# Designed miniproteins, single chains, continued (3), part 53

Each design is a single chain, and the fold is of that chain. pLDDT is the mean over its residues in the fold that is shown.

## One batch from the design tools (miniprotein)

Design m9827
Fold by ESMFold2-Fast:
Structure m9827 (fold): chain A 61 residues (1-61)
Amino acid sequence: SSAERRRRILEAMLQLLRENDMSLADKTAFRRALTSWAQQRYHLPPEEAQKLADEALEEYG
């Protein structure tokens, strides 16, 4: 389902955040990176990719 796909993408974003150990001071840069990554890898519209990036950053810290 679309909800399951969305959850898997969110989990992948959280894994990238853990692996890169990026400071929340760099939140804006990481937000852009996650948004671009989701658009390229999963062909998400920019707005949807941005929402998922925001959710991942909120959940991470």
Scores: mean pLDDT 81

Design m9828
Fold by ESMFold2-Fast:
Structure m9828 (fold): chain A 87 residues (1-87)
Amino acid sequence: NEINKKAEAVVNSFKVSSVLKALEVYIEETKLKSKRLDFHYLVALTYYEEGEEAKAREHLIGAVIAVYEEEGEEGFKKFIALLNKYK
């Protein structure tokens, strides 16, 4: 619940393109293998390319939650640092 709220606040405070870029770089740098993260990232990218920004944001929230669940607070902090770099 609290993690979902944090992910939603982060995704809604940045451009969809910035969140997508930060996740792309995060996955590349960490080599994190997560089917849930990969699924939500790919679906968000597809909706973004189709102009469906609201649906893209829903899946970006899922991707950020997956980062937190797989790599905890430290993973989330690394992601936020990348997000601020690509804002």
Scores: mean pLDDT 87

Design m9829
Fold by ESMFold2-Fast:
Structure m9829 (fold): chain A 69 residues (1-69)
Amino acid sequence: DFEKLKEQVVAAAKALAAAFPAEQALRLVTRDTGLLVEEYARKHGLSEEEKEKLLREVVAAATQAIEEA
């Protein structure tokens, strides 16, 4: 479920923002998000276009969560 993936990444972003400076938290969450989206796309047989769209949406949500923390 894509919504659960976004929730997972946002929760991870908030946890990282609490433990690390914003710049470091953003670098870590961006790396981890890329891996999670790749795994999700592989499991669900998503197209390259669908995968790229999901990656953009999830990274945007994570970035906003860090900025709000």
Scores: mean pLDDT 79

Design m9830
Fold by ESMFold2-Fast:
Structure m9830 (fold): chain A 68 residues (1-68)
Amino acid sequence: SSEEEFQKLLEKLEKEAERLEKEGRKDLARAVRDTIKYSKEKKLSVEETEKLALERLLATEDAQSRAA
């Protein structure tokens, strides 16, 4: 079901955020966690959640690379 797919995506994103935090990439971990929060609040689809996560990660990586 779409609910199962959504829950699996959230679990995957949570694990990725934890990994990023352990690697010292706290800004990326925050971007992922903010995406999880927003997706839950707005009841986004799996596809919308994946797109938003990717967009936020790319934007955060660019900003972090230049904030040295």
Scores: mean pLDDT 79

Design m9831
Fold by ESMFold2-Fast:
Structure m9831 (fold): chain A 88 residues (1-88)
Amino acid sequence: SRAEQVKKFQEAKEKIEKMLEEGKPLEEIIEWLKTLDKEIRVAGLILVASYYFEEGRIEDALRAVREALRVLGQEHLEEEVRREILKA
């Protein structure tokens, strides 16, 4: 079971990285992530946000963070997270 989850996360990571390299819009990446388990979906959204921050795409990164917070039921933290990221 745990080995299966690790494999699924690795497969998801590789596909996310390929979609980002291909320039797929965030909306398409989120749509695909909705087909995955909640845990993998959250991890994938964090990975996408990190990529966008490294690329200087701050608004796309914050949108990915917002979606992750929504999945976790913690949308009320969006402004706090935004404030901390903009300080960096």
Scores: mean pLDDT 79

Design m9832
Fold by ESMFold2-Fast:
Structure m9832 (fold): chain A 78 residues (1-78)
Amino acid sequence: NAAIEEAKKVREEAFKKAVDLYTKASDYYNKALEGKATGTLSDEEIENLIKKAEDYRTEADKVLADGEAKAQQLLNEA
């Protein structure tokens, strides 16, 4: 069934994109934690890094949700 294979591809592509975005979020969190621990960053710089991390995490969550919704739409139309 072509719809099942397309839904699987949509889910796999969403997963790969989400993993990339979660990795970026983790990198920004780690930079914020290191800057705080070393005292080399201001509170504003740390807050900005945390906001970037939260933005990437939110985008990753949305990519997964949108991918699942699209996959379900493809399966329901089949």
Scores: mean pLDDT 87

Design m9833
Fold by ESMFold2-Fast:
Structure m9833 (fold): chain A 90 residues (1-90)
Amino acid sequence: MEERKRRMLAFLDDFELAVESLFPGEEDKIRARFAEIKAKVERGELTPEQVLAEFQAFLDELASRHPERREEVDQLKTAAEKAVAAIEKA
């Protein structure tokens, strides 16, 4: 398996846990969405930039229902951008 694909899957596993911790009560939706993204990555259908875009869109969707989590969402987006940039360099 390509190094980039392996790193993208590791990114998704780490950030899935972080998102579940921020949004208790949304775990089923979070797991389902991350499972869809992981499946697309495993099939080679998503680039690291596309993974980041889908992740950020999902975070914005969650934050729209939980505006009290906006600051943590913005911090998580920044962390995700740095992680994806590191994957792209590999």
Scores: mean pLDDT 84

Design m9834
Fold by ESMFold2-Fast:
Structure m9834 (fold): chain A 51 residues (1-51)
Amino acid sequence: GEEITNPKTGKKFKVVEANGKYYVIDLETGEIVAGPFDSKEEAIEAAKNYE
């Protein structure tokens, strides 16, 4: 997966693919916090705008 740092909060996420869908994982908790998304780009955008 790809690591994304939220520029607003400094929070770190990982975007992962499973069964053709994309999910955002909080790297501090290990929990899925967003998804499923149809594209990796949508998942990255969700991670960057997470509050």
Scores: mean pLDDT 80

Design m9835
Fold by ESMFold2-Fast:
Structure m9835 (fold): chain A 92 residues (1-92)
Amino acid sequence: SLLDKIFELIEKLVKKGLTEEVKELILFMAKNPDLSKEAVVEALEKLLKGEWTVEEAIEYMLEHKDESDVKFTPSDITALSIHYIGVELEVK
């Protein structure tokens, strides 16, 4: 699923030391529940490759809100937040 891909990308980003960047993105996603999961996957992949900054990833997600019917639920955001905390604790 797209949510499973987002979990995988978040884990990879945190393990690369982009912990604060991932935290900022999760907070942004929590405040913007109408984001496209497909756009989030693309933005996280570009961030992971070092092609985009967090600011560029956020801009892309906002620009591409309407390109997919696959949106986040409140439970998706809660699950992402819990996953981030777990990965952050493992990287220490």
Scores: mean pLDDT 78

Design m9836
Fold by ESMFold2-Fast:
Structure m9836 (fold): chain A 92 residues (1-92)
Amino acid sequence: LLDQGRQYFDQGNYQDSIRLYQQAISRSPSADGYTNLGIAYMRLGDYQQSIQYFQQAISLDPSYRGAWLGLSEAYRQLGQDDLAQRYLQLAR
């Protein structure tokens, strides 16, 4: 499921990758799975949904660097530069 979702993501098919990532999460929630959902929603321009999934990834694993980086990028895209910079520091 995660591997198939990643294949669709690499092809630019973000809607199909989201469906597969959601199936993977329903079977076994993971920081990797939630982070992949956040990135896919960010590629679709849905930054609010992206932020929610990155926050869920951080809730499961606060050491998951990719989720902090994603949260920083999503806030940067929303023009909230102060928050983006704070989350970027937390990713280190």
Scores: mean pLDDT 83

Design m9837
Fold by ESMFold2-Fast:
Structure m9837 (fold): chain A 74 residues (1-74)
Amino acid sequence: MEPSAEELIEEALKELEERREEALKRGDSMTAAVADRFIEELRRLREEKASVEKIRKAVESARQVLADFEADAA
């Protein structure tokens, strides 16, 4: 079942906010800053009523970039 644009953004924002807090707890300001940038992008896409496909691509990009930063920090 395909999630709605709003559902995708809300799930992603929750995930990114949690990852940002975890990075801050570790003292990883770079990963936290990257997460904050993607949070801002997703909020903008929500306000602009972006397509589900554009939101999916933004979410996947954010997840990949954050995973790479988290791996480098470990």
Scores: mean pLDDT 80

Design m9838
Fold by ESMFold2-Fast:
Structure m9838 (fold): chain A 79 residues (1-79)
Amino acid sequence: FEEAARRFEEEFAERVKEILSLKDPEEIERAVERMRREFTARFREVAALQEPPLSAEEIAAALAHLDGLLEKVREEALK
């Protein structure tokens, strides 16, 4: 799971860099929404690799945190 978590972080950072390089607000919004969907799916995949399965409440909390990070990325890209 440590390896999967590092890969998740690396992919996240790469996608953030890509979004920050965009100039068109509509492209930025579409890229953030795609990233949200893709990383939500990836997080569920990583969560399934845990020996005890994460509870629905733990998954919801982690996804809420991810949404917060993506909202900050959107705000920075739109500056």
Scores: mean pLDDT 77

Design m9839
Fold by ESMFold2-Fast:
Structure m9839 (fold): chain A 92 residues (1-92)
Amino acid sequence: SPLEEVEKLNEEMLEIIKKLNEGEISVEEALKKIIEILRRLSEIAKQSENDPETLEKIKEMSIETLKEAVKESKDPEVKHLFAIGLKDLELY
């Protein structure tokens, strides 16, 4: 299910933020992993372009996760990346 894949990717992103906050990974490694997750999420959304109900649910889940990511991220560069992503997604 596209929604199950999105949920799993969102959980992986929040785990990366937690590991970064705890000093278990570097900012560089966290950014690489986050960018890859965002790329996969974009691919799933694109594959769902002909299913407007699924696409709307993906958008809602992504907005919720990005809000949490902005709140939980302690690193200013990572926090700023998520804040830009949230603003961009809310605009579209």
Scores: mean pLDDT 84

Design m9840
Fold by ESMFold2-Fast:
Structure m9840 (fold): chain A 81 residues (1-81)
Amino acid sequence: MARERLERLAREAEEAIKAGDFEKAKEIVREMEREGLISKAEAERIIAVIEGKQKLLEGKPAAEVNAELKKRAAELKAAEA
């Protein structure tokens, strides 16, 4: 029913966010609004939160990649010395 469908779509949106697919997460939220499960105002608020989360998580993967690159650079420098 509507509540169960909302919970399922919310779960799918969370999985999309965890996968870094923020466009898919926003699309799922727009589906919730389109089906009348949430209001347009609620959908826009949730989308704004997802966009904020995108900015935050974008920095974290970049930091992890940068840490890995620094580790490899240090190993190469040690091998040349």
Scores: mean pLDDT 68

Design m9841
Fold by ESMFold2-Fast:
Structure m9841 (fold): chain A 70 residues (1-70)
Amino acid sequence: MEPVTVEVVAPASLREKAEEAARRVREMPGVLDATVRPDPEDPSQVVVTIVAEDPEAAFRAVRTVLETLR
């Protein structure tokens, strides 16, 4: 099955929370990778990139990121 890649964009002021979310997400079943990087077009934003085995795992990972960023 082809891995699913999803990106979540957040303000750079939430970078610490985004990095925490990425660490949590990397430990989740079905998540292959999770990274945080500055948005190359807007340094005031960061991008959380999640690579998951399937859409279900991607959905759970995105939910965890969004809850951590609040």
Scores: mean pLDDT 81

Design m9842
Fold by ESMFold2-Fast:
Structure m9842 (fold): chain A 105 residues (1-105)
Amino acid sequence: SMKQRYENFQRINRASAKQLGLKPVKLSQAQWEKEIARANETILTLLRQADQKYQQNDIAGMQQIIDQVDALSERYRKKGLFTLESMFALVRGVLQAVLQNQLRK
C-alpha cells in the first residue's frame, strides 16, 4: 500500500540522514506522494530526452541532461530527501553509460 511505502521511506530516509550527519526532511504522506510523482515524471521526461539526444548523436545535449540529473540529486540532498538523491544518482550512472556508448561511435 502507499501508506506502507511512505512508512518505509521515512525509516530509510532517517537512517540515511543519521549515517550522513544531516537532517532528514519531514513530509506528510500527501506531500511525499507529490514529490514521488514529480520525481517519476521528471525521470521519464529526462530519459525520453536522453534517448532523443542519443539518436541524434548530440553529445553536448546528453551532457546537459546529465548535468540536470546532478543538479536534481544535489537539490534532493539539500532538502533531506536522500532516497530521491540515491534514485537520481542511479539515473546519472545509466546516462553516463549511454554517453560513453555515444563517444565510441
Scores: mean pLDDT 87

Design m9843
Fold by ESMFold2-Fast:
Structure m9843 (fold): chain A 74 residues (1-74)
Amino acid sequence: SAEANARMIAALAVRGLRDGLSLEEVARLMAELARQHNVPAELVLREFRRRAEEEGIPAEVIEAAERLFRQHMA
């Protein structure tokens, strides 16, 4: 399902941030996977924000990743 794929993308993105991937790399990965699996951008953003907040990623990092992701999806 699109929701399951969005949760997978969110989990991979948050893991990438924790593992030291750049914001640009993580945003590009999210966009790539969203296109590959036909997941709506808004659904990816919703699940990414939820997962990142749960795992204690700073709000400024979440906002930066979301902005870059939206740019790659445009």
Scores: mean pLDDT 90

Design m9844
Fold by ESMFold2-Fast:
Structure m9844 (fold): chain A 72 residues (1-72)
Amino acid sequence: KLDEAKRIAHEALDRAEELGLPEEKVEEWRARIEEAKTVQEIIDLLREAKESVPPEVAKEFEKAIKEVEKLL
């Protein structure tokens, strides 16, 4: 469900921050995730985030996308 999808996305952002993604950028993505109204919007946001980060961070977003897709 949407709340679970948001939780998975926020956990991916926690891992991204540990890998060196700046806190300001992490908080921008957290705000956009909270504004999402559907599970599909969370998937779309995670795909967009993946394109804007280094490959090691992108892998964490890819894992999150796969987990969120299981909720559809």
Scores: mean pLDDT 82

Design m9845
Fold by ESMFold2-Fast:
Structure m9845 (fold): chain A 86 residues (1-86)
Amino acid sequence: SIQDTMQQYINNILNSTNNDQFNQSLSDMSTYLMNQGVDPSMISDLMSNIRDAFNNNFGTPNQRQSIQQAIDDSVRNNPSLRQYFY
């Protein structure tokens, strides 16, 4: 399903141990959403929020939770994204 595919991209982002892995995983998810016809402004918002969470929490115990929160915040601000995450 779309949600299963998105969970794989999210898991890759959450399990990134360095900036190169993170950027590649984020790029892969962005490309997938673009191919699903998601609005570029919504993708940009989601990507920005995830990147900020990663940069502010990289290497901390809060890294995974902060990324999950960034996704939740983006879905609340862009409800049309909900179908990809829930």
Scores: mean pLDDT 83

Design m9846
Fold by ESMFold2-Fast:
Structure m9846 (fold): chain A 80 residues (1-80)
Amino acid sequence: KGEEYYKKGLEALEKGDYQTASDYFVKAAGYFFQNEDYEKAVEYYRLASEAYEKAGNTDKAKQYREMAERAEKLLELRKS
């Protein structure tokens, strides 16, 4: 299911629909975050942040950049 969201995000990104791409990347990231796949959560929150930035939504871009940082800290803790 998370992979389906990621694929839809990529399809939207390919078409230049940054708002739709960001929404799908957030759904993908949230799915993997809930399943403790923090590596994919980091990747997809970063993609969401970048897509929101390109869409001109700087507030959400910042929000999901911070979510990526949170997931990255959790990933580091799991490696310890």
Scores: mean pLDDT 83

Design m9847
Fold by ESMFold2-Fast:
Parts: C-alpha cells; structure tokens; sequence
Structure m9847 (fold): chain A 94 residues (1-94)
C-alpha cells in the first residue's frame, strides 16, 4: 500500500541521516586529532550504519521488508547513533 511504501521510505531516510551524522562525527574527530582508538571506533560505527542502510535499501526495493524488520533495523541504528553521540560527548569533555 501507499502507507506501507511511505513508512519504508521514511525509515530509509532515517538510516541515511544516521550514516551522515556518523560520517560528520568521524570527520570532526579526525580534524581535532582525537585518539586513534576513538577514530577507529567511530569509523566502525559509520561502516555498520552504512551496511544497515544498504541492507535496508535492498529489502525496500525487493518489497520483502516486514514491520518487525523495520523496528529491528531502526533499533540497531538508534543504538549505533547513541554510541557515536556518547563518543562525541567524551571528546568534547576532554
């Protein structure tokens, strides 16, 4: 249905924003010469979010994405974004 397609597209847009946010945090950490271990963890978060986006996009295009899968993917993306925010706050406090 149109409502289901709109929900899938909104979730995909949220994942895209999450990838963009993680990328911005990586670039900021690199510019500020953050510890290598922190930069590596942020790059890992960016990669995991990008992988979720790619997987989600493929399922949207295939029409196979369930509501339960949407909730699970968004929950995982939210956890990764929260981790990036925590690392950003720790760097800002240093």
Amino acid sequence: SAAEQQRRQQALNQLDMAVGFARSVVLEAERNNAPEEVIEELRRIERELQELYDEYKAKVEAGTLTEEEIEALLARASALVARAHRLQRELDAA
Scores: mean pLDDT 85

Design m9848
Fold by ESMFold2-Fast:
Structure m9848 (fold): chain A 89 residues (1-89)
Amino acid sequence: STSELLKQAEEALKAGDEEKYEELFVELLAKLLAQSPPEEYKLAREDPEAFLKRVMPEADEEQRKRLLELLKKALERVEKEGLGAVPRA
């Protein structure tokens, strides 16, 4: 579940395991993108910064830059797995 992935990501971050944290957070974002309505997925693809402001309005600009990198990795993962093909067609 999304809550379990978020908890695991937070635990990895607290343990100082940045690689594990990035992997879990990318998986979380990819899962959210795959389950999102087509309009939300399109927004994430065409305007990822606006998408992040919508889903994480509390994040500052520096946090959003970091999240933007993770979101791009998540979008690449969705495309690689074929999950992004249907929303884009």
Scores: mean pLDDT 72

Design m9849
Fold by ESMFold2-Fast:
Structure m9849 (fold): chain A 80 residues (1-80)
Amino acid sequence: GSMKEEKEKLKEKIRKEMERLVAELLALDDSPETRRIAEVLRKMVEKAIESEDMEELSRLVLELARERIARLRREREEAE
C-alpha cells in the first residue's frame, strides 16, 4: 500500500541525509578519528531504520551528526 511506499522513501531520505552529513564531516576533518565516527554514525542510522522507533531514533542519530559538524565548525572558526 501507499503507506509502505512512503516508509521506504523515508528510509531512503534518512540514508541520503546521513551520507550528506558524513560527507560534510569528512570535508571538515579527514582524520582517522572522524572517519571512525562517520562509520559509527552510518551503523547507528541503519539500526535506527530497522527499529520500531525508526523516525524518532533516526532523528536523534541525525541530530548527533549535525552536532558533531557544528562543533568542528566552531573549532575551525576559533583557529584552534
Scores: mean pLDDT 81

Design m9850
Fold by ESMFold2-Fast:
Structure m9850 (fold): chain A 95 residues (1-95)
Amino acid sequence: SMQDILDQLEMLLEDLDWMIEQGEKQLPLLEKENPEGAKKLREVIERGKELRKEVRDFIQQVRDGKLSLEEARQRLVLFQTQTLTLRDEILRALQ
């Protein structure tokens, strides 16, 4: 249902917020230990912020009733895949 899609998109926003916060908290420490790794982490964080904006905009499009259920499902799957990829990249950088 469309409500299930909205619920999953809201969970993605929570995941993105958490990942960005964790990355930003670790960034000053990584700058001292591995400046090149810190540069990569900054780039991943910026990509995460862009994805977060895209997900927020998409939630608004869903709420405005401008999308079919099938279109919303396809976009949700893409956002889920992108979020998992960013999560893995940030978590690896933090190890």
Scores: mean pLDDT 87

Design m9851
Fold by ESMFold2-Fast:
Structure m9851 (fold): chain A 97 residues (1-97)
Amino acid sequence: KLDEILEELIKRLEELKKKAKSPRVKAFLERIISELENLKKLNASVDEVIATLEGHIEELERLKKEAEARGDAETAAELEEAIELLREGKKELEKLK
């Protein structure tokens, strides 16, 4: 189940990356995808994956506030989509505990 949840999350993140217009958002999504693929390869625990998602959610929330402060509504919206996707993934992983 963990591998299936990670594979689905990675696929959804890749789809979001393709739709994203902000180069910064694309770069951030690529980093998250790469890290999740590495965690899968290393057979990381559910707790380790959840902790990784929590860290990325916090960073994306900070970037979203920054984008909103600049009046960059498009980047803020793309960051919100990424945050929601990571939160959904975290929620599915928490069900495995």
Scores: mean pLDDT 86

Design m9852
Fold by ESMFold2-Fast:
Structure m9852 (fold): chain A 91 residues (1-91)
Amino acid sequence: SLEESIERLEKALEEDFVEFLRVKGLEELAELFNNEEKLEEALEGIEKVIEELEKEMENEPDSLKRARLLGEILILKMMKSLIENKLEEKK
């Protein structure tokens, strides 16, 4: 069903995000993301990384490198939204 496909996609995106963090040397954030009790700490960590990447992008003169940084920022913002949704589901 469509719902089962969406759930599978959400899980795959979470797994891909954890791998993305490991590849970028952000293993600590990957561990926080996998721990439901540490989602708030993961959210704060992601927000800090987004801020750092946005500052790097503002200082980057190469348009291709800026485009790559923008792509990384957009991925992190999507993952931030997933964490925020999980936190809202916790009463």
Scores: mean pLDDT 71

Design m9853
Fold by ESMFold2-Fast:
Structure m9853 (fold): chain A 63 residues (1-63)
Amino acid sequence: SDVKEKYQKMWKDGASLEEIAREAAKNDSGGDAVQALRDMGASPEQIQELTELIHRLKGRTFP
């Protein structure tokens, strides 16, 4: 999808996990961001960190 391609380009261009997580949180596209990095060969540790950052940015105000 176009959204997934956006995150792949950000990662390839040197964006940090935090920058990608902020964009994913803003657009409610965390699943696309995680899948994009997984498809690009990001490590399991990087995928876990990205997922935790997205949840933290979205879930700050808890319920």
Scores: mean pLDDT 80

Design m9854
Fold by ESMFold2-Fast:
Structure m9854 (fold): chain A 71 residues (1-71)
Amino acid sequence: MAERYREAKARLHAATDPQERLDAAGELGEIVAPLVHKIYKEELEKYGDDQEGIDKASIEAAKRFRELLAA
């Protein structure tokens, strides 16, 4: 995952044509969105869906996502 994200991000930065930038940004979104959703859902199941559980799940999901992107 991290490698795919890095490749898509590099392609976005290298793109000079507006259409190429849009395509690269779309690919980044497609890679990131389902993974963020999956991680958040897993953490939400651990802490529950009340207000405190949502806050804790969001923090832990952000940590897990950051670690995946750093690899």
Scores: mean pLDDT 73

Design m9855
Fold by ESMFold2-Fast:
Structure m9855 (fold): chain A 92 residues (1-92)
Amino acid sequence: MKELEIDESEEAVKKAEELLEKSKERTLEAARELAEATEDPSSYVQVAAARGVAELVEHLPPEAARELLLRVTESPSPIAALIAAVALAAHF
């Protein structure tokens, strides 16, 4: 595996974890930022961001949670889209 790809994956995971922690204080704003991150060039960031949105939906207004999950189902990552679809089925 390429060293640059490994370093990028580690940084991407750390960024997603930091966003998730920050999102507990700014739940709606951070959930929107996480939804945007599902379009990140890194597939690791896409998947981590989708998991973050799914984790936050229980703390969001139902309308906002549904809209964000529907947005994530349009992600270029099939895994991120699947995570959002499962969260939609679990919470709605």
Scores: mean pLDDT 73

Design m9856
Fold by ESMFold2-Fast:
Structure m9856 (fold): chain A 75 residues (1-75)
Amino acid sequence: SKEKVEKIKKLTKKLMPIVEELAERLREVAAEAQARLAAGEDPAAVEEAMRREVAKITEEAQKKQAEVEKEIEKE
């Protein structure tokens, strides 16, 4: 049980930076979209660009998470 607790702690410590980076990148996408809308860009084009960037950022974060989980489990 103690070994499992230590693995969970390691997993949490390694996953937290990925979660924080994801949150920061998503805030940047939202801020950029808001700025583009304020500049008078086409809302449909801004939404499409935002959706594509969010999908890309989310996929990258999921890959990093999977790598961390696999590394901890391989012990």
Scores: mean pLDDT 85

Design m9857
Fold by ESMFold2-Fast:
Structure m9857 (fold): chain A 87 residues (1-87)
Amino acid sequence: SLMDQAERDIQNLENAIAVLEHLLARVRRTGDPALRAQVIAIADDAIATAEKILAEYKEKNMPEEVIKKVEELLARLRELRAEAEAL
């Protein structure tokens, strides 16, 4: 169902955030520029995916709480990308 797809999409975005937070913490400890570049690349891919999901959910008139959850995850992905660039 569309709601089962939403649960899967949200879980995938939450998993991407967890991976990015773990890798970003490692960049902060090590100062590794290659790892920093990898974090930015992963964040860019996750942001593009979240933007596509958000556009689809708005088009399909998904419940407001689901749309809000994806918007919050997208905002967090953008914050993590900006934090990586600031290092």
Scores: mean pLDDT 92

Design m9858
Fold by ESMFold2-Fast:
Order: C-alpha cells, then sequence, then structure tokens
Structure m9858 (fold): chain A 78 residues (1-78)
C-alpha cells in the first residue's frame, strides 16, 4: 500500500504541473499494485481512480473518465 500511495501522490504533483500523461502512468502503476495486493475495495484505490478520471477528462477522454468515476463510487458505497 505505501508504494501505491506514493505513486498516487506523485501523480497528483505531475497533474498539477500539467504533465497529464505522466500523471496517468503513475496512477496506472498505483492501481496495478493495489490490484495485486487485493486492495481494489480500498479508499486509496477509489481515490486513485478518481484522480485518473480527472486527468482523462482534461485529455478529452470523457467516456473513460465516467467509467472510472462510476467504479470509484461503487467502491465507496461498500
Amino acid sequence: MEEARRLNEKGVELAKEGRLLEALRKYEEALEILRKEGLEESELYAETLENAGRVLEELGEEKMAEALFKKAEEIRKK
């Protein structure tokens, strides 16, 4: 979890700098680690999906962003 949290935080910093594709890669790496650790229902997983969705919206990938937001909301309801 600590490594995934660190990657999520790095993604947030990159997104703030407008480095959207690099931010997305960091979020993807964090999500992969959390999946391998069985943490797909964690708060960190939901937060990372939301952060990736925001970057996808900025890139014009609205449909993909909506899918990630929906998944994050589903996790938070459980």
Scores: mean pLDDT 86

Design m9859
Fold by ESMFold2-Fast:
Structure m9859 (fold): chain A 105 residues (1-105)
Amino acid sequence: SMELEKKRKYLLDLLRKKLSSASLDEAIAIADIVIRLLEKYGGDNLEVQIGLGMLRIAVGLSKLLGEVDVDIILKAVENALDAHIEYDEEKAYKMLEELIEELEK
């Protein structure tokens, strides 16, 4: 779907913008919102769970090092999103809308 691809790109661009200007605590809070919604909508899929595992590791490393690697977090998010879209496009679309709304607040 062209609309789904547009929302996916919008979300990734929004996340890059927010994470690049965020403090460590703010970046962790943003990542926690993403993790919560990916688990809510795609937690029943193994490939989504693998992507979530990688994102949790990236967050843990950021906490340990006191620095956020924006690129590693975005790549983990992108992988989990793409797995969810392949598994259930309709649920992925609903998740993208809710995630964008949460991140814009």
Scores: mean pLDDT 84

Design m9860
Fold by ESMFold2-Fast:
Structure m9860 (fold): chain A 70 residues (1-70)
Amino acid sequence: GVEELIELMQTLGGKSREEAEAIVEQAREDLRRIEERREEVEREAAKEDTPAARRGREFLRLVREALEAS
C-alpha cells in the first residue's frame, strides 16, 4: 500500500517522510491524469459503432475489472 511505499522510499531511497509523501502524491496525480485521458480515449472510441470497436471496448472493460480485482 501507500504506507509500504513511503517506508520503502525512506529505508532504501534515503528520502525523508515529507519527500516520500510528496513523491507519492505526485505519482497519484500523474496516474489520475493518465486515467482521465484513458477514459477520454475510451469515450471517443465508444462513438464508433463497429464490431471491432465493440470488441475493443469489451476488452478494455475486462482489463479494468482485472486491475480492480488485483
Scores: mean pLDDT 65

Design m9861
Fold by ESMFold2-Fast:
Structure m9861 (fold): chain A 92 residues (1-92)
Amino acid sequence: MSKEELKELFEKYLLNRYRISDEPKSKTDIPKKDLEAFLQKNKDKSPEEVLREFLANPEKYLPGVDKNPPLIELSEEEREKQIDFLYEAFKK
């Protein structure tokens, strides 16, 4: 999977609803370590399937995360950092 494909999935599934953080401060912040653990458990699935499943029921996989958070405005730098994190996680 390319970074370009992942960027399209990021925009398509509105992943800008969540901020991936090492220091989660709100229910819209996803703990980086918990997301990494979730991705490792689902490494045999396609990235699109994993992201689609997560976005359908985020609270099921990450207790304390909002199921339907409002859209947040991510800077281009924040978006690129999240795409880079996901790309490395899916690269195995």
Scores: mean pLDDT 67

